# Ledger of designs, part 8: designed miniproteins, single chains, continued (2)

Each design is a single chain, and the fold is of that chain. pLDDT is the mean over its residues in the fold that is shown.

## One batch from the design tools (miniprotein)

Design m4244
Fold by ESMFold2-Fast:
Structure m4244 (fold): chain A 76 residues (1-76)
Amino acid sequence: SMKEESIKKIEKMLEELKKLAEETGSEVFEQMARVLETILNYIKKNIDKLSDEEIKETAEALERQVRELKREEEAE
């Protein structure tokens, strides 16, 4: 379903951030991973109350933030 696809997208981003934090020792990647984990847990807990569109928009917003963060960290 659309919800499952969006959740899997967030889960993949979370695993990528955890790996980057471990490989680089970056506190910034670690903090972002914690933010994604908190949001993911909220979505899973409230899955029946959230629309497919709300979850998709959240996943897309997080993807943009992760992309910008990677760009900034790679530029340093």
Scores: mean pLDDT 83

Design m4245
Fold by ESMFold2-Fast:
Structure m4245 (fold): chain A 75 residues (1-75)
Amino acid sequence: MEEELLETLREELLKNQPEEVAEIEVRIVELVLEGRLEEAVRLANEANPGVELSEEDVRRGAERALAMAEKILKS
């Protein structure tokens, strides 16, 4: 369930990151899940100026974040 995965991800990110950063990362993952990859890449690059993240970088980041959230939910 996408909503539970995103909420679990937010809670995990908040343990090590400021709320603003956690919310941006969750939004990027949400956009990837919705198939809105161009918007996800744009937001990721706006949040990380000077890094120049590619579509592949953003997709892999989202995949790893979702895998982490799934592991927590199924534990």
Scores: mean pLDDT 80

Design m4246
Fold by ESMFold2-Fast:
Structure m4246 (fold): chain A 59 residues (1-59)
Amino acid sequence: SLAEELARRLGISRRTAAGLIEAVKSGDPVVIRVAAAEVGRVSGLSPEEVLEIVRELLK
């Protein structure tokens, strides 16, 4: 699943990955920014790098 691939790539739990995908699909810039920043802190990436990985996998 997309959540499993994202979890593997970012080094996060499948639940966290699913939440990030849901945030991006919401289209809410505030929700997206917060989710990307939280994941980035855990994975050692910037919010922009996190979002680029999500966008690549959503293609």
Scores: mean pLDDT 84

Design m4247
Fold by ESMFold2-Fast:
Structure m4247 (fold): chain A 60 residues (1-60)
Amino acid sequence: SDMIQQLRDQADRYFRLGRQYFQQSRIYDTISRQQGQQYRRIGGSYFSKGRFLYNRARRM
């Protein structure tokens, strides 16, 4: 189904963004604990969005 493929593609984009923010958090942890935590929070948000869409696709 095209809709299932679209949801999976969007989930993959969110997972990619989450990974990017987590990578940035590791860099910032060396210079700013607060900034590193902020990047981890944003990354976690993207992973949550990705999981939501992936689970939605599985139920279709």
Scores: mean pLDDT 86

Design m4248
Fold by ESMFold2-Fast:
Structure m4248 (fold): chain A 97 residues (1-97)
Amino acid sequence: SLREEVRKLLDEHLERLLKRGEITPEQAELSRKNLEEVLKTANEEEIEKLKELGLAQLLLLEFLEGADPEELRERARKELSPELVEEFEKALEELER
């Protein structure tokens, strides 16, 4: 289900941030609780947008972990909406500095 996909994306994102020491376990738990609150009221269109945002955030983390930016751009173009692709490419260009 879309809700389960969004939960998995958040869990993967939080696990990577925890491994990098960028967040605490308490902050990770708060993020999970905040997502559950959003998911109680969100419609399917809103959940699809959350999924795209989660994917974009994971791609940015992969860049910080040493992934090839051109490969990440190709993945973004396949998985994200055109507007979010443009936003993602701008964020990547700024991080490449």
Scores: mean pLDDT 83

Design m4249
Fold by ESMFold2-Fast:
Structure m4249 (fold): chain A 100 residues (1-100)
Amino acid sequence: MSYYEAAVEYIKTAEENIRLAKEAAEKGDLESARQHALGAVASAEAAIKLMRKMSPEQAKELAPDLSRVADMLEELGELIPQSREDLLKAAERVREEVAR
């Protein structure tokens, strides 16, 4: 698996965990929401670490998907106030790597 392919899979995992966290939060299951939010942060951070190892051209291909993930993490912080600071910091870190 290339760094690009691995990053794509981590982005998908982050998006899936964000969806599950949002569903849990909407149902009032704050513990499941927090657990899925942590999974999303971990997957997003894995993806940006892989971006640093791929070509700049390949990293630019993933920028729109990671920008969307950052927006989703920030939105999730509004739904899970107890995780807001961690989610905002993760979104900022993703945006910083995308801006490189």
Scores: mean pLDDT 86

Design m4250
Fold by ESMFold2-Fast:
Structure m4250 (fold): chain A 89 residues (1-89)
Amino acid sequence: GQEILNYINNTSQQILNLLDQALASPDPAEARALIAQAQQLLQDLQNYIQHLQYVQHIGIPPSLLQIPQNVQQRLQEVQAQLAAREAAA
């Protein structure tokens, strides 16, 4: 119930905050480290959702399943922007 919703929302917000910090960083090494942290949290979130659905057989609303998908899309967008920035440096 509420614990699952809180975990998904809190973890997603942490990932998005890390991505925003990566884009704001003038240091490419710091930006890469922040992206690596964001990737790890996204993987942990996806593993958590998979465990709930397939091991615990918990029905997760489609709206909650869209959250990690939207976060993954944002991660890909930020990675592309950082790669373009490094190529221009």
Scores: mean pLDDT 86

Design m4251
Fold by ESMFold2-Fast:
Structure m4251 (fold): chain A 70 residues (1-70)
Amino acid sequence: SMVEKTVETFTQTLVQIADILSDSEVQGLVDRFMANLKERYPELSDEELEAMRQKALDAFQAAKAAIAAA
């Protein structure tokens, strides 16, 4: 679906640019993205949005940890 593709693309982008984003910057970007996604796709449940938000943040933190270990 377009929703799945949009969320995956956003998450992949965060991982790719993890070295130039702070935790506060990524939190703001994720919050705004989730708000916009809910407005465009109001059928998405709050639980689905929370799960997508957490997955994106977890992927970003994993990328940050990998960079720090290098």
Scores: mean pLDDT 83

Design m4252
Fold by ESMFold2-Fast:
Structure m4252 (fold): chain A 110 residues (1-110)
Amino acid sequence: SPLDRRLAILLARTTVLMGAAYFAIKRAEKLLADPKASVEKIQAMIEEIDTLIKQIDAVIDDLKALKKVASPQDQALLDKKIAKLNELKKKLEEMKKKLEEELAKKKKEE
C-alpha cells in the first residue's frame, strides 16, 4: 500500500540518520579526548552536529505524522524509533556543549 511504502522509506531514512548520529558522537568523543584537536576540526564537528540535530527533528516530526495513520503494531515500532532518535539527539546536544566549551578555551590560548 502507499502507507507501507511511506513506512519503508521513512524507516530507511531513520536507520541512515541513526548511523550518522552514532558515528558523529564517536568522532566528537575522539576530538574531546585529543588535546591537539584544532579549532578548525572542533568548529566543523559542531556544525556537523547542528545539521544532524535538525535532521533528527525533521525525521521525528515525519515519524509522529505517520504514527497518526499507522496500525497499532507500526505505531509501536515508530515509537521505538522516535525514542532512539531522541536519545541520540540528547547525546549530540551534550557533545556539542562540550565541543563549544573546548573551542572557547582554545580560542583564548591562540
Scores: mean pLDDT 90

Design m4253
Fold by ESMFold2-Fast:
Structure m4253 (fold): chain A 81 residues (1-81)
Amino acid sequence: PPPEPTGAQQAAAADILAIGGEDELTVAQLYAKSFGKEPPKTLEEARKVIEEYKRKVAEDKAEQERRREELLRQGLFVEER
């Protein structure tokens, strides 16, 4: 079953990406924890976890954006021009 993505997760993901600029291990540990995966021990493994997480986060974010736009198209947000 797919995870339940929320707007809060998008904000958290962006913050984690900023942290990743300094410590790849730290950001990979946060990513692994968010996905319930084993925390990486080496930089190579950390990079794999980060890249896999980025793909997942990007996909979830795109899906959320798509759903928001679909709601607007359905006329639920009549204020949007």
Scores: mean pLDDT 62

Design m4254
Fold by ESMFold2-Fast:
Structure m4254 (fold): chain A 55 residues (1-55)
Amino acid sequence: TKTIKLELDVPEGSTAEEAIKKAKEIAEAKGYKVLDVRAKISKDGTKAYVEVIVE
């Protein structure tokens, strides 16, 4: 089990749910088995801080 921390640039008005979906897609495309994903959008709405827990 491993935690991957990502900072993603997101379009203004993006939600944490959208960031979670995108991060999961990226991790799965790289061959990781995704166990959990957490995301927080920055106060200005331009960045998502994401933690992906993988096997």
Scores: mean pLDDT 80

Design m4255
Fold by ESMFold2-Fast:
Structure m4255 (fold): chain A 66 residues (1-66)
Amino acid sequence: SFREEAEAAIAELEARTGERSGALARRVVDAILENGLDADKSEVERELIEARAELGGDYERALELL
């Protein structure tokens, strides 16, 4: 689920950059949830998966893509 993917992404960010990245990740999750209220969950899930793949190289760039 996209919630599960979001939690994984938050954990990765916190491991790399610390608590401040956790607050930023929370904001990103809120934006995804707002879009997911009307949008198909599978669409949000796809977008998150792609962003997560980008996290392997650049966290800031991945967040901008979201």
Scores: mean pLDDT 54

Design m4256
Fold by ESMFold2-Fast:
Structure m4256 (fold): chain A 79 residues (1-79)
Amino acid sequence: SALEKKIAELRAELAKLRAQDVTNPVTLAQLAAAEATIAHTEELIKQKADEIKINITLISASAGVLVARSGIERENRLR
């Protein structure tokens, strides 16, 4: 998805920053912490995206059944 592509781009930028001649251990520690935060955020987004997909599929299936039943009842009442 577009969001996953943006996260991949952010990870690539973070990797570029880490690849620079960074001799300051405080900056390296901050980069490592940011990288860990991005990884945790990606995991959470994946979990939420999967939950949303399951819920959308379930809602669509339920709505489909309701629409189909409503259509059959209306058609039967027109007779």
Scores: mean pLDDT 63

Design m4257
Fold by ESMFold2-Fast:
Structure m4257 (fold): chain A 83 residues (1-83)
Amino acid sequence: SEEQIEALEKIREYIEKNDFDKALVVGAQAGLLEIAMLLVAIADKKGIEYAVELAEEAREKAREGESPEEILRWLKEEYDKLK
């Protein structure tokens, strides 16, 4: 949805600013808390730039009609590759 696309953009912006608390708040308000939590975990493990790239890809997936559940599944797979 448009609301979820806008929320993913705000999550990306807050991660880029190192404002992880606000990224999580935006995620919680938009029903994207688990996605926001994973992006924060990725930023911690691989750096902010990588997490921002994945957030941008998540936004494009949402624009293409993927559900939050489908995006979360993809993001969990991306996180698992970082082991």
Scores: mean pLDDT 87

Design m4258
Fold by ESMFold2-Fast:
Structure m4258 (fold): chain A 84 residues (1-84)
Amino acid sequence: SARAAIEQARAVAERVVATSKDPGMVEIAQRARDAYDALLAGDTETAKAYLEKTVELAVERGLLSEEEGQKALEEAHAFIDELA
C-alpha cells in the first residue's frame, strides 16, 4: 500500500538520522522524515515543502545533480498528488 511505502521510507530516513556521523546527511534525513510525517498526517502541501528542502540540500551538497533533483521532485509531487 502507499501508506506502507511511506512508512518504510520514513524508517530509512530515521535510520540515517540515528547512524550517520555526517551532519549534512543527518540534516537531509531529518527533512525527509518531516516530509513523510506530514504526508502520513494528510498534509500534502507541508510534505511537498519539506521534500523540496530535502532535495535542495542534497543538490547543494553534491549528492544529486540539479537535473536529478528536479526529476526527484517531479516524481515525488506526482506521487503525493495521486494520494490526495
Scores: mean pLDDT 80

Design m4259
Fold by ESMFold2-Fast:
Structure m4259 (fold): chain A 95 residues (1-95)
Amino acid sequence: GERELELFTELAKAIDAGDWDKALELVESPEATPAQLEFALILATRRGRVDVALKILEIMEKRGIKPSPLIYRNLAEAARQAGREDLAAELEKKA
């Protein structure tokens, strides 16, 4: 809907600005859709923000939303690049 498009636009602007605190605020909203959470998780992962990606993953898990195996694989790779080898191994088990 229109509100969903507004939230996507705000989320994309926050992420483009590197304002991850604002991005987390937006996805913590009960109005945030599974697609918006997945969008934010993908971009946090691509930008090497493993800390942010894990917070988004926790929000998704709390809401009963399971990311795709590809997202877990990409997050595991980002975790390895950040020196988080134990975390990468745990994420790969979910891929």
Scores: mean pLDDT 83

Design m4260
Fold by ESMFold2-Fast:
Structure m4260 (fold): chain A 90 residues (1-90)
Amino acid sequence: SSVDNLQQNIDRLRQRLSQNPDNTLTRSTLVVVRQALRDVQQGASPDVVDSHISRLQSIRTRSQQRGDSDTVDVVDSSIQTLQSYRQQVQ
């Protein structure tokens, strides 16, 4: 489910932050994914989901510019999960 996928991504991001607590992009991703999980659990509208996707796309671009492939992977997974959820709530 979207909830399970987002929770797995939160757990991965927390693990990464425990290993590199100064990674600002990982921390920003965690904030957005946590907000997205809460909103998905509350039956968020397409517009709210689109705002989270937009924020994650911004983080993805910055992560690519820094060569942070691991953050890009979690961001891509989270975007894909939110896009799948958005199809179900159209």
Scores: mean pLDDT 87

Design m4261
Fold by ESMFold2-Fast:
Structure m4261 (fold): chain A 55 residues (1-55)
Amino acid sequence: SLPPLSREERWARMRKALADHEQKLKEIETLRKELVAKGVDPETAVKEAINKVNN
């Protein structure tokens, strides 16, 4: 019962979601590097970065 979306509209939405996801991954990596530079364990740094970005 839902109408079909145009290909352009579906692609635009997918592109925006992908860009947002890529930006979050970059933020996680940046925070991980900062935490490791502070002397935090790499494993703990990854968990902390993920938690902070997902807030």
Scores: mean pLDDT 79

Design m4262
Fold by ESMFold2-Fast:
Structure m4262 (fold): chain A 85 residues (1-85)
Amino acid sequence: EEKRLEDAYKFGKEYALNLIKKREPEYQARIAAGEDPEEVKKRLADYILKEVEELAQAMLDDGTMTEEQAEAFIRGAKEAVEEYL
């Protein structure tokens, strides 16, 4: 069962990284337009974590993930956000 937790963790990390890459150009444009870089990064981080938590809840509700897998998924995503933002 360790493999499923590892897979969930990696999935969360990849999901967050993909969201960062997808949204980064939009947020860089905001910074270029004169918005505060730290505030922009905080808003991007908040957005990603909200998307992650909503997906984790949906997967928990439909039985795609166990509670432990959902926790691992969220942990992986949070680590990616902390490392790359």
Scores: mean pLDDT 83

Design m4263
Fold by ESMFold2-Fast:
Structure m4263 (fold): chain A 97 residues (1-97)
Amino acid sequence: MIDKEKIIEFLVKNTDLTKEQAEKLVDFLTANEDSPVSRRLIPGYLYLTLEKLGIKVTPEQVADLVGVTPEEVERAYEEAKKLIPEKGLDTPLNILK
């Protein structure tokens, strides 16, 4: 299971997001974590979202946050980038407003 509290803490420390905004974002990104197929894309969704928020992170940092390998983050990032058009990320970003 993904450690949601670890991701929330990272977001609050490294962004201007409130704890409530960070919780909403993490809940959105992990909504399908119980599906093995969807779960593999979560590291990519997180990496893309952090990049859109202007946060410089490495695959290693995202891997540590989600509990996967850096190689899995890079693969999930490329898959998510192809499957989620730019408009698909507007929903997580709008939750923060």
Scores: mean pLDDT 70

Design m4264
Fold by ESMFold2-Fast:
Structure m4264 (fold): chain A 76 residues (1-76)
Amino acid sequence: MKEKADELIEKANVAGNQGRLDEAAELYSKAADYYNEAGDKQTAAQMYFAASIFYRAAGDTEKAEEYLKKAQELKA
C-alpha cells in the first residue's frame, strides 16, 4: 500500500515538473487516499494539501478547496 503511494508521489513530482498540474494534483490525491487507508493521517494530510495547491494552480478552485478541507480534517 505505502509503496504504491510512494510511486504515485514520484509520478506526481514528474507531472508537476512538466507543468501537468491537473495530473499532479490527481496523483497526490490518490497517494493521500492510500496513506489515509494505511492510518498515516499526517502524510495523507500533507498529500491532500499538495493536491489542493496543484488544483489551485491549474485553476480548479472547487477541487482545491475540497482537498484543502480534507487535509485540515485529518488533523482533527
Scores: mean pLDDT 83

Design m4265
Fold by ESMFold2-Fast:
Structure m4265 (fold): chain A 76 residues (1-76)
Amino acid sequence: VKEEVQRLIDELTRALKNQDVEGLKRIADRALELAKETGHPAAIRVMRAAADGLKALGHTEEAERYRKEIEEIVKK
């Protein structure tokens, strides 16, 4: 679990540097799955960062979808 979170952080850093929209979506989806399974705070942070990256690249609707998923997890 911790190793997988670290891998997602490394992938997130690369995707943000490369402005890789498809990479950011894949990272957000995996971080969402991990956050739902484990409740790990780092997974939630990765998903927030990926959503913010998508919004910065003009993918506002996709970013909003991930933000709503985060809100549902955090309200528990």
Scores: mean pLDDT 80

Design m4266
Fold by ESMFold2-Fast:
Structure m4266 (fold): chain A 65 residues (1-65)
Amino acid sequence: SQVKKQLLLGLDAVRIELGVKAEIEVEGDTVKVYFEEESPKTREAAKRAEELAKKAGIKAEFYVK
């Protein structure tokens, strides 16, 4: 799906811009984001990622390892 590919690119861009470490997995119609740590930058990354997923109409789940 082009929409899913665009979401993954956007999520990667947010990760790089904010300097946060995260693992992104695709499971069917859901994108799962696993952050390495809990921090103010990780919370900001999660907020931006949630907005991107919402705009893309894709289910996203966020976790801290």
Scores: mean pLDDT 80

Design m4267
Fold by ESMFold2-Fast:
Structure m4267 (fold): chain A 80 residues (1-80)
Amino acid sequence: SPELEQLKADAVAEAKKLEKEKASVEEVKLFFETILEALKLLKVSEEEMREIMDEVLSTIKDEKLKEAARKLFEELLKKY
C-alpha cells in the first residue's frame, strides 16, 4: 500500500538520522515502538513487519548497533 511504502521510507530515513546523531538506546527503542504501533494499526502481517524491519536495520552501518537494535525489535515483537 502507498501508506506502508511511505512509512517504510520514513523509517529508513529516521534510522539513518539516529545513527548519524549517535542516538541513545532509549531513543532507538522509542523509534521501534512507534514504527511497530503504526504497522499494527495498518494491520500488517508479522511476516511483512519483519521484512520492513530487516530493510530498516540494513541501513544501519554500525554492526554492534544493528545487532542490539535487532534484539530490541525481537523483544518488542513478542508483545505484538
Scores: mean pLDDT 77

Design m4268
Fold by ESMFold2-Fast:
Structure m4268 (fold): chain A 118 residues (1-118)
Amino acid sequence: MKARPPLSKEEAEERAKRVLEGFRQLLDELSHYLTPEEREALRKAFEEFAEDVIKNNTPEDQAFLDAVEAILRRMREATPEEKRRLLASLVQLIADYFYKKGKEELAERARELAERLS
């Protein structure tokens, strides 16, 4: 991957807001397939991811944000079955992010959730 120029903090914040809105819409669409505990765990993982991406704003954080946006875009056109599989992939990607940032507790919770969704 070629390194991207750093995003301004304002650009990173706007992208994170769009990603969080996408997450909220996704959780609403999948509400019948998720337990209340799974929904709350996903909401917390998504919010923590967005906060960290804004705070750190490195080329690596931008690459994860790009990958998350790509999955969310694909989910808009997906069937309900495909959306569940893409959700598992999305949560796994977020787990990988937390693992790379040394947030072991968050990484393990997200990993367990991704396995449960698979």
Scores: mean pLDDT 78

Design m4269
Fold by ESMFold2-Fast:
Structure m4269 (fold): chain A 57 residues (1-57)
Amino acid sequence: GLPSPLPLLSDEEREALRAQLGERLASVLKFADVDGDGTVSRAELDAALLVALSLLP
């Protein structure tokens, strides 16, 4: 079925997730770096988190 909309995270939660996921995502992004910048936008971070949550049980 269609995924439920992810509730918007607070700025504090986004910063915490960005910091923690940034390190892990940097390793993954180095492998599949589409931008070639190594920077993940908030929209891409939210999308990646949503996909990850959809894959998690």
Scores: mean pLDDT 57

Design m4270
Fold by ESMFold2-Fast:
Structure m4270 (fold): chain A 143 residues (1-143)
Amino acid sequence: SPIKKISSLSDLLPLLDKSHPIHIIASNGKMGVKAEELKSLLESNGFNSTLHLLDDNDPDSPLKLSEILSSLPDGSNLIIFVSSAILGPTNPELSKKVFTLLAQKPFNKKILIFPSKEKAESFSALLERWNLANKFTLVYFEK
């Protein structure tokens, strides 16, 4: 708090460190497209980035997510596009498990990107309920 508004993906660059690897997690779909755009932007600005796309319709996606999170190096910059049933508030039990695990990881940055202010504020309230307040940097991209 306050939740940060971003006007373009380039507004994320000052929040990141080139000395640490960047891992982007998103589901396929509209926010997956934005995640691919971010990867291209990061690479063109000299950052080392890896994109992990999950399929909301794949029953193995929760296991794949857990495997990805367990494989990420200590000190990584983590960016999550929070817009899917797997990563969003429509699956609060899985989200609680995932974000509790992430809060405990020794990552350099933990950035959550939301498609709207309303969704960012709603998820901020969930993080407070889970005792994960101040563990993440919350930003929203309008639309």
Scores: mean pLDDT 81

Design m4271
Fold by ESMFold2-Fast:
Structure m4271 (fold): chain A 102 residues (1-102)
Amino acid sequence: MDEELEKAVEEAIKLAEELGAKGVAENVREVYELAKEHKAYGVGLAAAELATRLLKEGKSHEAGAVLAEVISLLRQGKYEEAAKLLKENGAVEAAERGLKEI
């Protein structure tokens, strides 16, 4: 689980940096640290995978905005709301995994 999260985060950050989406890369790093701190690994995985998908679709601004909301929810301990937000934005499988861990 931790290895899967680390790999997804690394892929998202690398892609964001290659595309010049520095804000997305920073938000992915912050989600990763918060996911480790709060043991919300499923939410962290869903966020990283969604960021990679949105970046591949050219939606870097949307990726940054969704990650910023996830960061806010994780800081508040609102893990179920973070998982629902990710599911609504298309991270269905990883977000369902996050909901099972909450």
Scores: mean pLDDT 80

Design m4272
Fold by ESMFold2-Fast:
Structure m4272 (fold): chain A 57 residues (1-57)
Amino acid sequence: SVEDEEQRRLQRRMVDEMVEDARRRGRVEEAIEGLRVLRKLSPLKDHLERQIERLRK
């Protein structure tokens, strides 16, 4: 539904913001571990995998 698509878009933005905050604070390893756990439980698996890869670079 439209609401589902919008919800997914907002969730992706929230994840992206969390990643940027972790980078600025130097808490990259903690963020990577958290995203790995979320990846197993989330319909955003592909997006979360890309963010993990981004944090590694």
Scores: mean pLDDT 72

Design m4273
Fold by ESMFold2-Fast:
Structure m4273 (fold): chain A 90 residues (1-90)
Amino acid sequence: SLEEKLREILERARQLIADGAPVEEVASFAIGEMIRLAEEEKLPDEVRKTLLELAQRVVDLINAGATPEEILAAMEEGVEKILELYEKSK
């Protein structure tokens, strides 16, 4: 399910941070996974748009000098919004 995939992505991002991965690695992983889900999964237009908006938010954050923890917080907020939209589309 989308919920399981998004939860796995968040868990992997937390693990990268715990392992001391550079912020660029955390951001690249997050951006890549959001774009992959938007392109490969057959999702409602609003859900796909919100995934791409979350990817763009992570790009903007890394360019602004955000920490890995700030990127994770943005991803957690964005994932909650995506799942709410997805649930309403059922």
Scores: mean pLDDT 86

Design m4274
Fold by ESMFold2-Fast:
Parts: structure tokens; C-alpha cells; sequence
Structure m4274 (fold): chain A 62 residues (1-62)
């Protein structure tokens, strides 16, 4: 519901402001690409994986 929409907005905003990805270009594929570019076992890679799971879960619910 509302919480799902906020979670999606947080991911979109963070990617747009921190990584230069436009809100319209924020997709599961974009997040997955960032995860693959970061080493999977690094703190950064774990963060992108968490965003991907959260984004997919809430995007489907919203």
C-alpha cells in the first residue's frame, strides 16, 4: 500500500541522486546491473542486492 509506494520512491530517489539514474530508468534490470558491477561479496554489492529484493517486492505490491 502506502508503505510499498514509499519504499519504491526511496530506491528511485537514491539511485537518481547518488548514481545518476533517472526515475523512469529505475527498473529491476538497472539495479541488477549495479549489483553485477559491484562485487557480490562486498558491502556495496549486498546493498544493491537488498535494494533489488525490496524494489521487486514493493513494486509488485504497489
Amino acid sequence: KEEAKEAVEVVEKKLAESYGVKKEDVTAETIKKLYEEAAPDTPLGEEFLEWLERYEKYKKEA
Scores: mean pLDDT 69

Design m4275
Fold by ESMFold2-Fast:
Structure m4275 (fold): chain A 77 residues (1-77)
Amino acid sequence: MEAAVRQAAEESRLAIEAAEAGKLSVEQTTEGIRTLLELAGVPAALREETVARVGEALRKGDFAAAREILDEMAARL
């Protein structure tokens, strides 16, 4: 995995942890992740799929699924 994508996935995971702790809303978390993945050069289609799936998991309170979605995204690159 490219270093930039790995770093973006790690920072996105920290954003999910902040959401789990009640420090970020779902919307703040998904927009933060979108920006991180865009800056890391993740293709738009994969980025938007990942952000949508993470947002759905976060709305269900399934933080583990949100983290797994990031790992799946990284594995497709």
Scores: mean pLDDT 83

Design m4276
Fold by ESMFold2-Fast:
Structure m4276 (fold): chain A 71 residues (1-71)
Amino acid sequence: MTATELVIRHEISRLLSQVPELTEEQKEEIIRRGIEHPEWSLKEIVEELLKEGKITKEQAEKIIELVENGL
């Protein structure tokens, strides 16, 4: 794992800890997409996973709200 991957994993994990409704599998999927696409915003990752049916609309909206509020 590269230093960049560790930073992405840490930042996403920290934010997602505020969304207890997410399963560990959902959290890892979000982290994996962030590592594969470091140029994507967390909003873009979440929108893609919602489109794929891997997270719920409620979970996606909560994550986006946290990002937009600077949390």
Scores: mean pLDDT 79

Design m4277
Fold by ESMFold2-Fast:
Structure m4277 (fold): chain A 69 residues (1-69)
Amino acid sequence: SVAEAKAAIDTIRKMIENGDYYSDELEKALVLLAVLGFSEEAQKLGEILIKKKDKEEALKLLDKIKAKL
């Protein structure tokens, strides 16, 4: 649902802002976002956070996903 996607996005944003890139909560939120139809975007977010560690790029992608809801 749109509400579940928004909740997942809010959780991911909070984890990014806190610098918590390895939490179980972040992983679960990314999986939920993928299951809700944003699989490619969830994969890109994981790559940005784990490989690039680019907080600004991750937040911009998250805002683009939210705009599609």
Scores: mean pLDDT 81

Design m4278
Fold by ESMFold2-Fast:
Structure m4278 (fold): chain A 82 residues (1-82)
Amino acid sequence: MNEKLKELADKHIERAKSAVQKALEAIKNGDIVTARAYVATARVHAGLARKYAEQSGDPELLKKADEVEEMVRKAEEQLKAF
């Protein structure tokens, strides 16, 4: 098990979650431009989280990466209404 890959996966999971939270707050406030920027940021971090989780071979990190990917997908779906 590669500790560095696990740390990278965790960092990107946290950054994706933070970006999704900021995107959802921006959607709630009607700031769609800011929301789109944060969703794009969340998508990048979710992709990196999945890559490092897969390379780490840790099934719990893969599950967390899948969960954050689903959070990003739901935020993207909300933005399609605009």
Scores: mean pLDDT 87

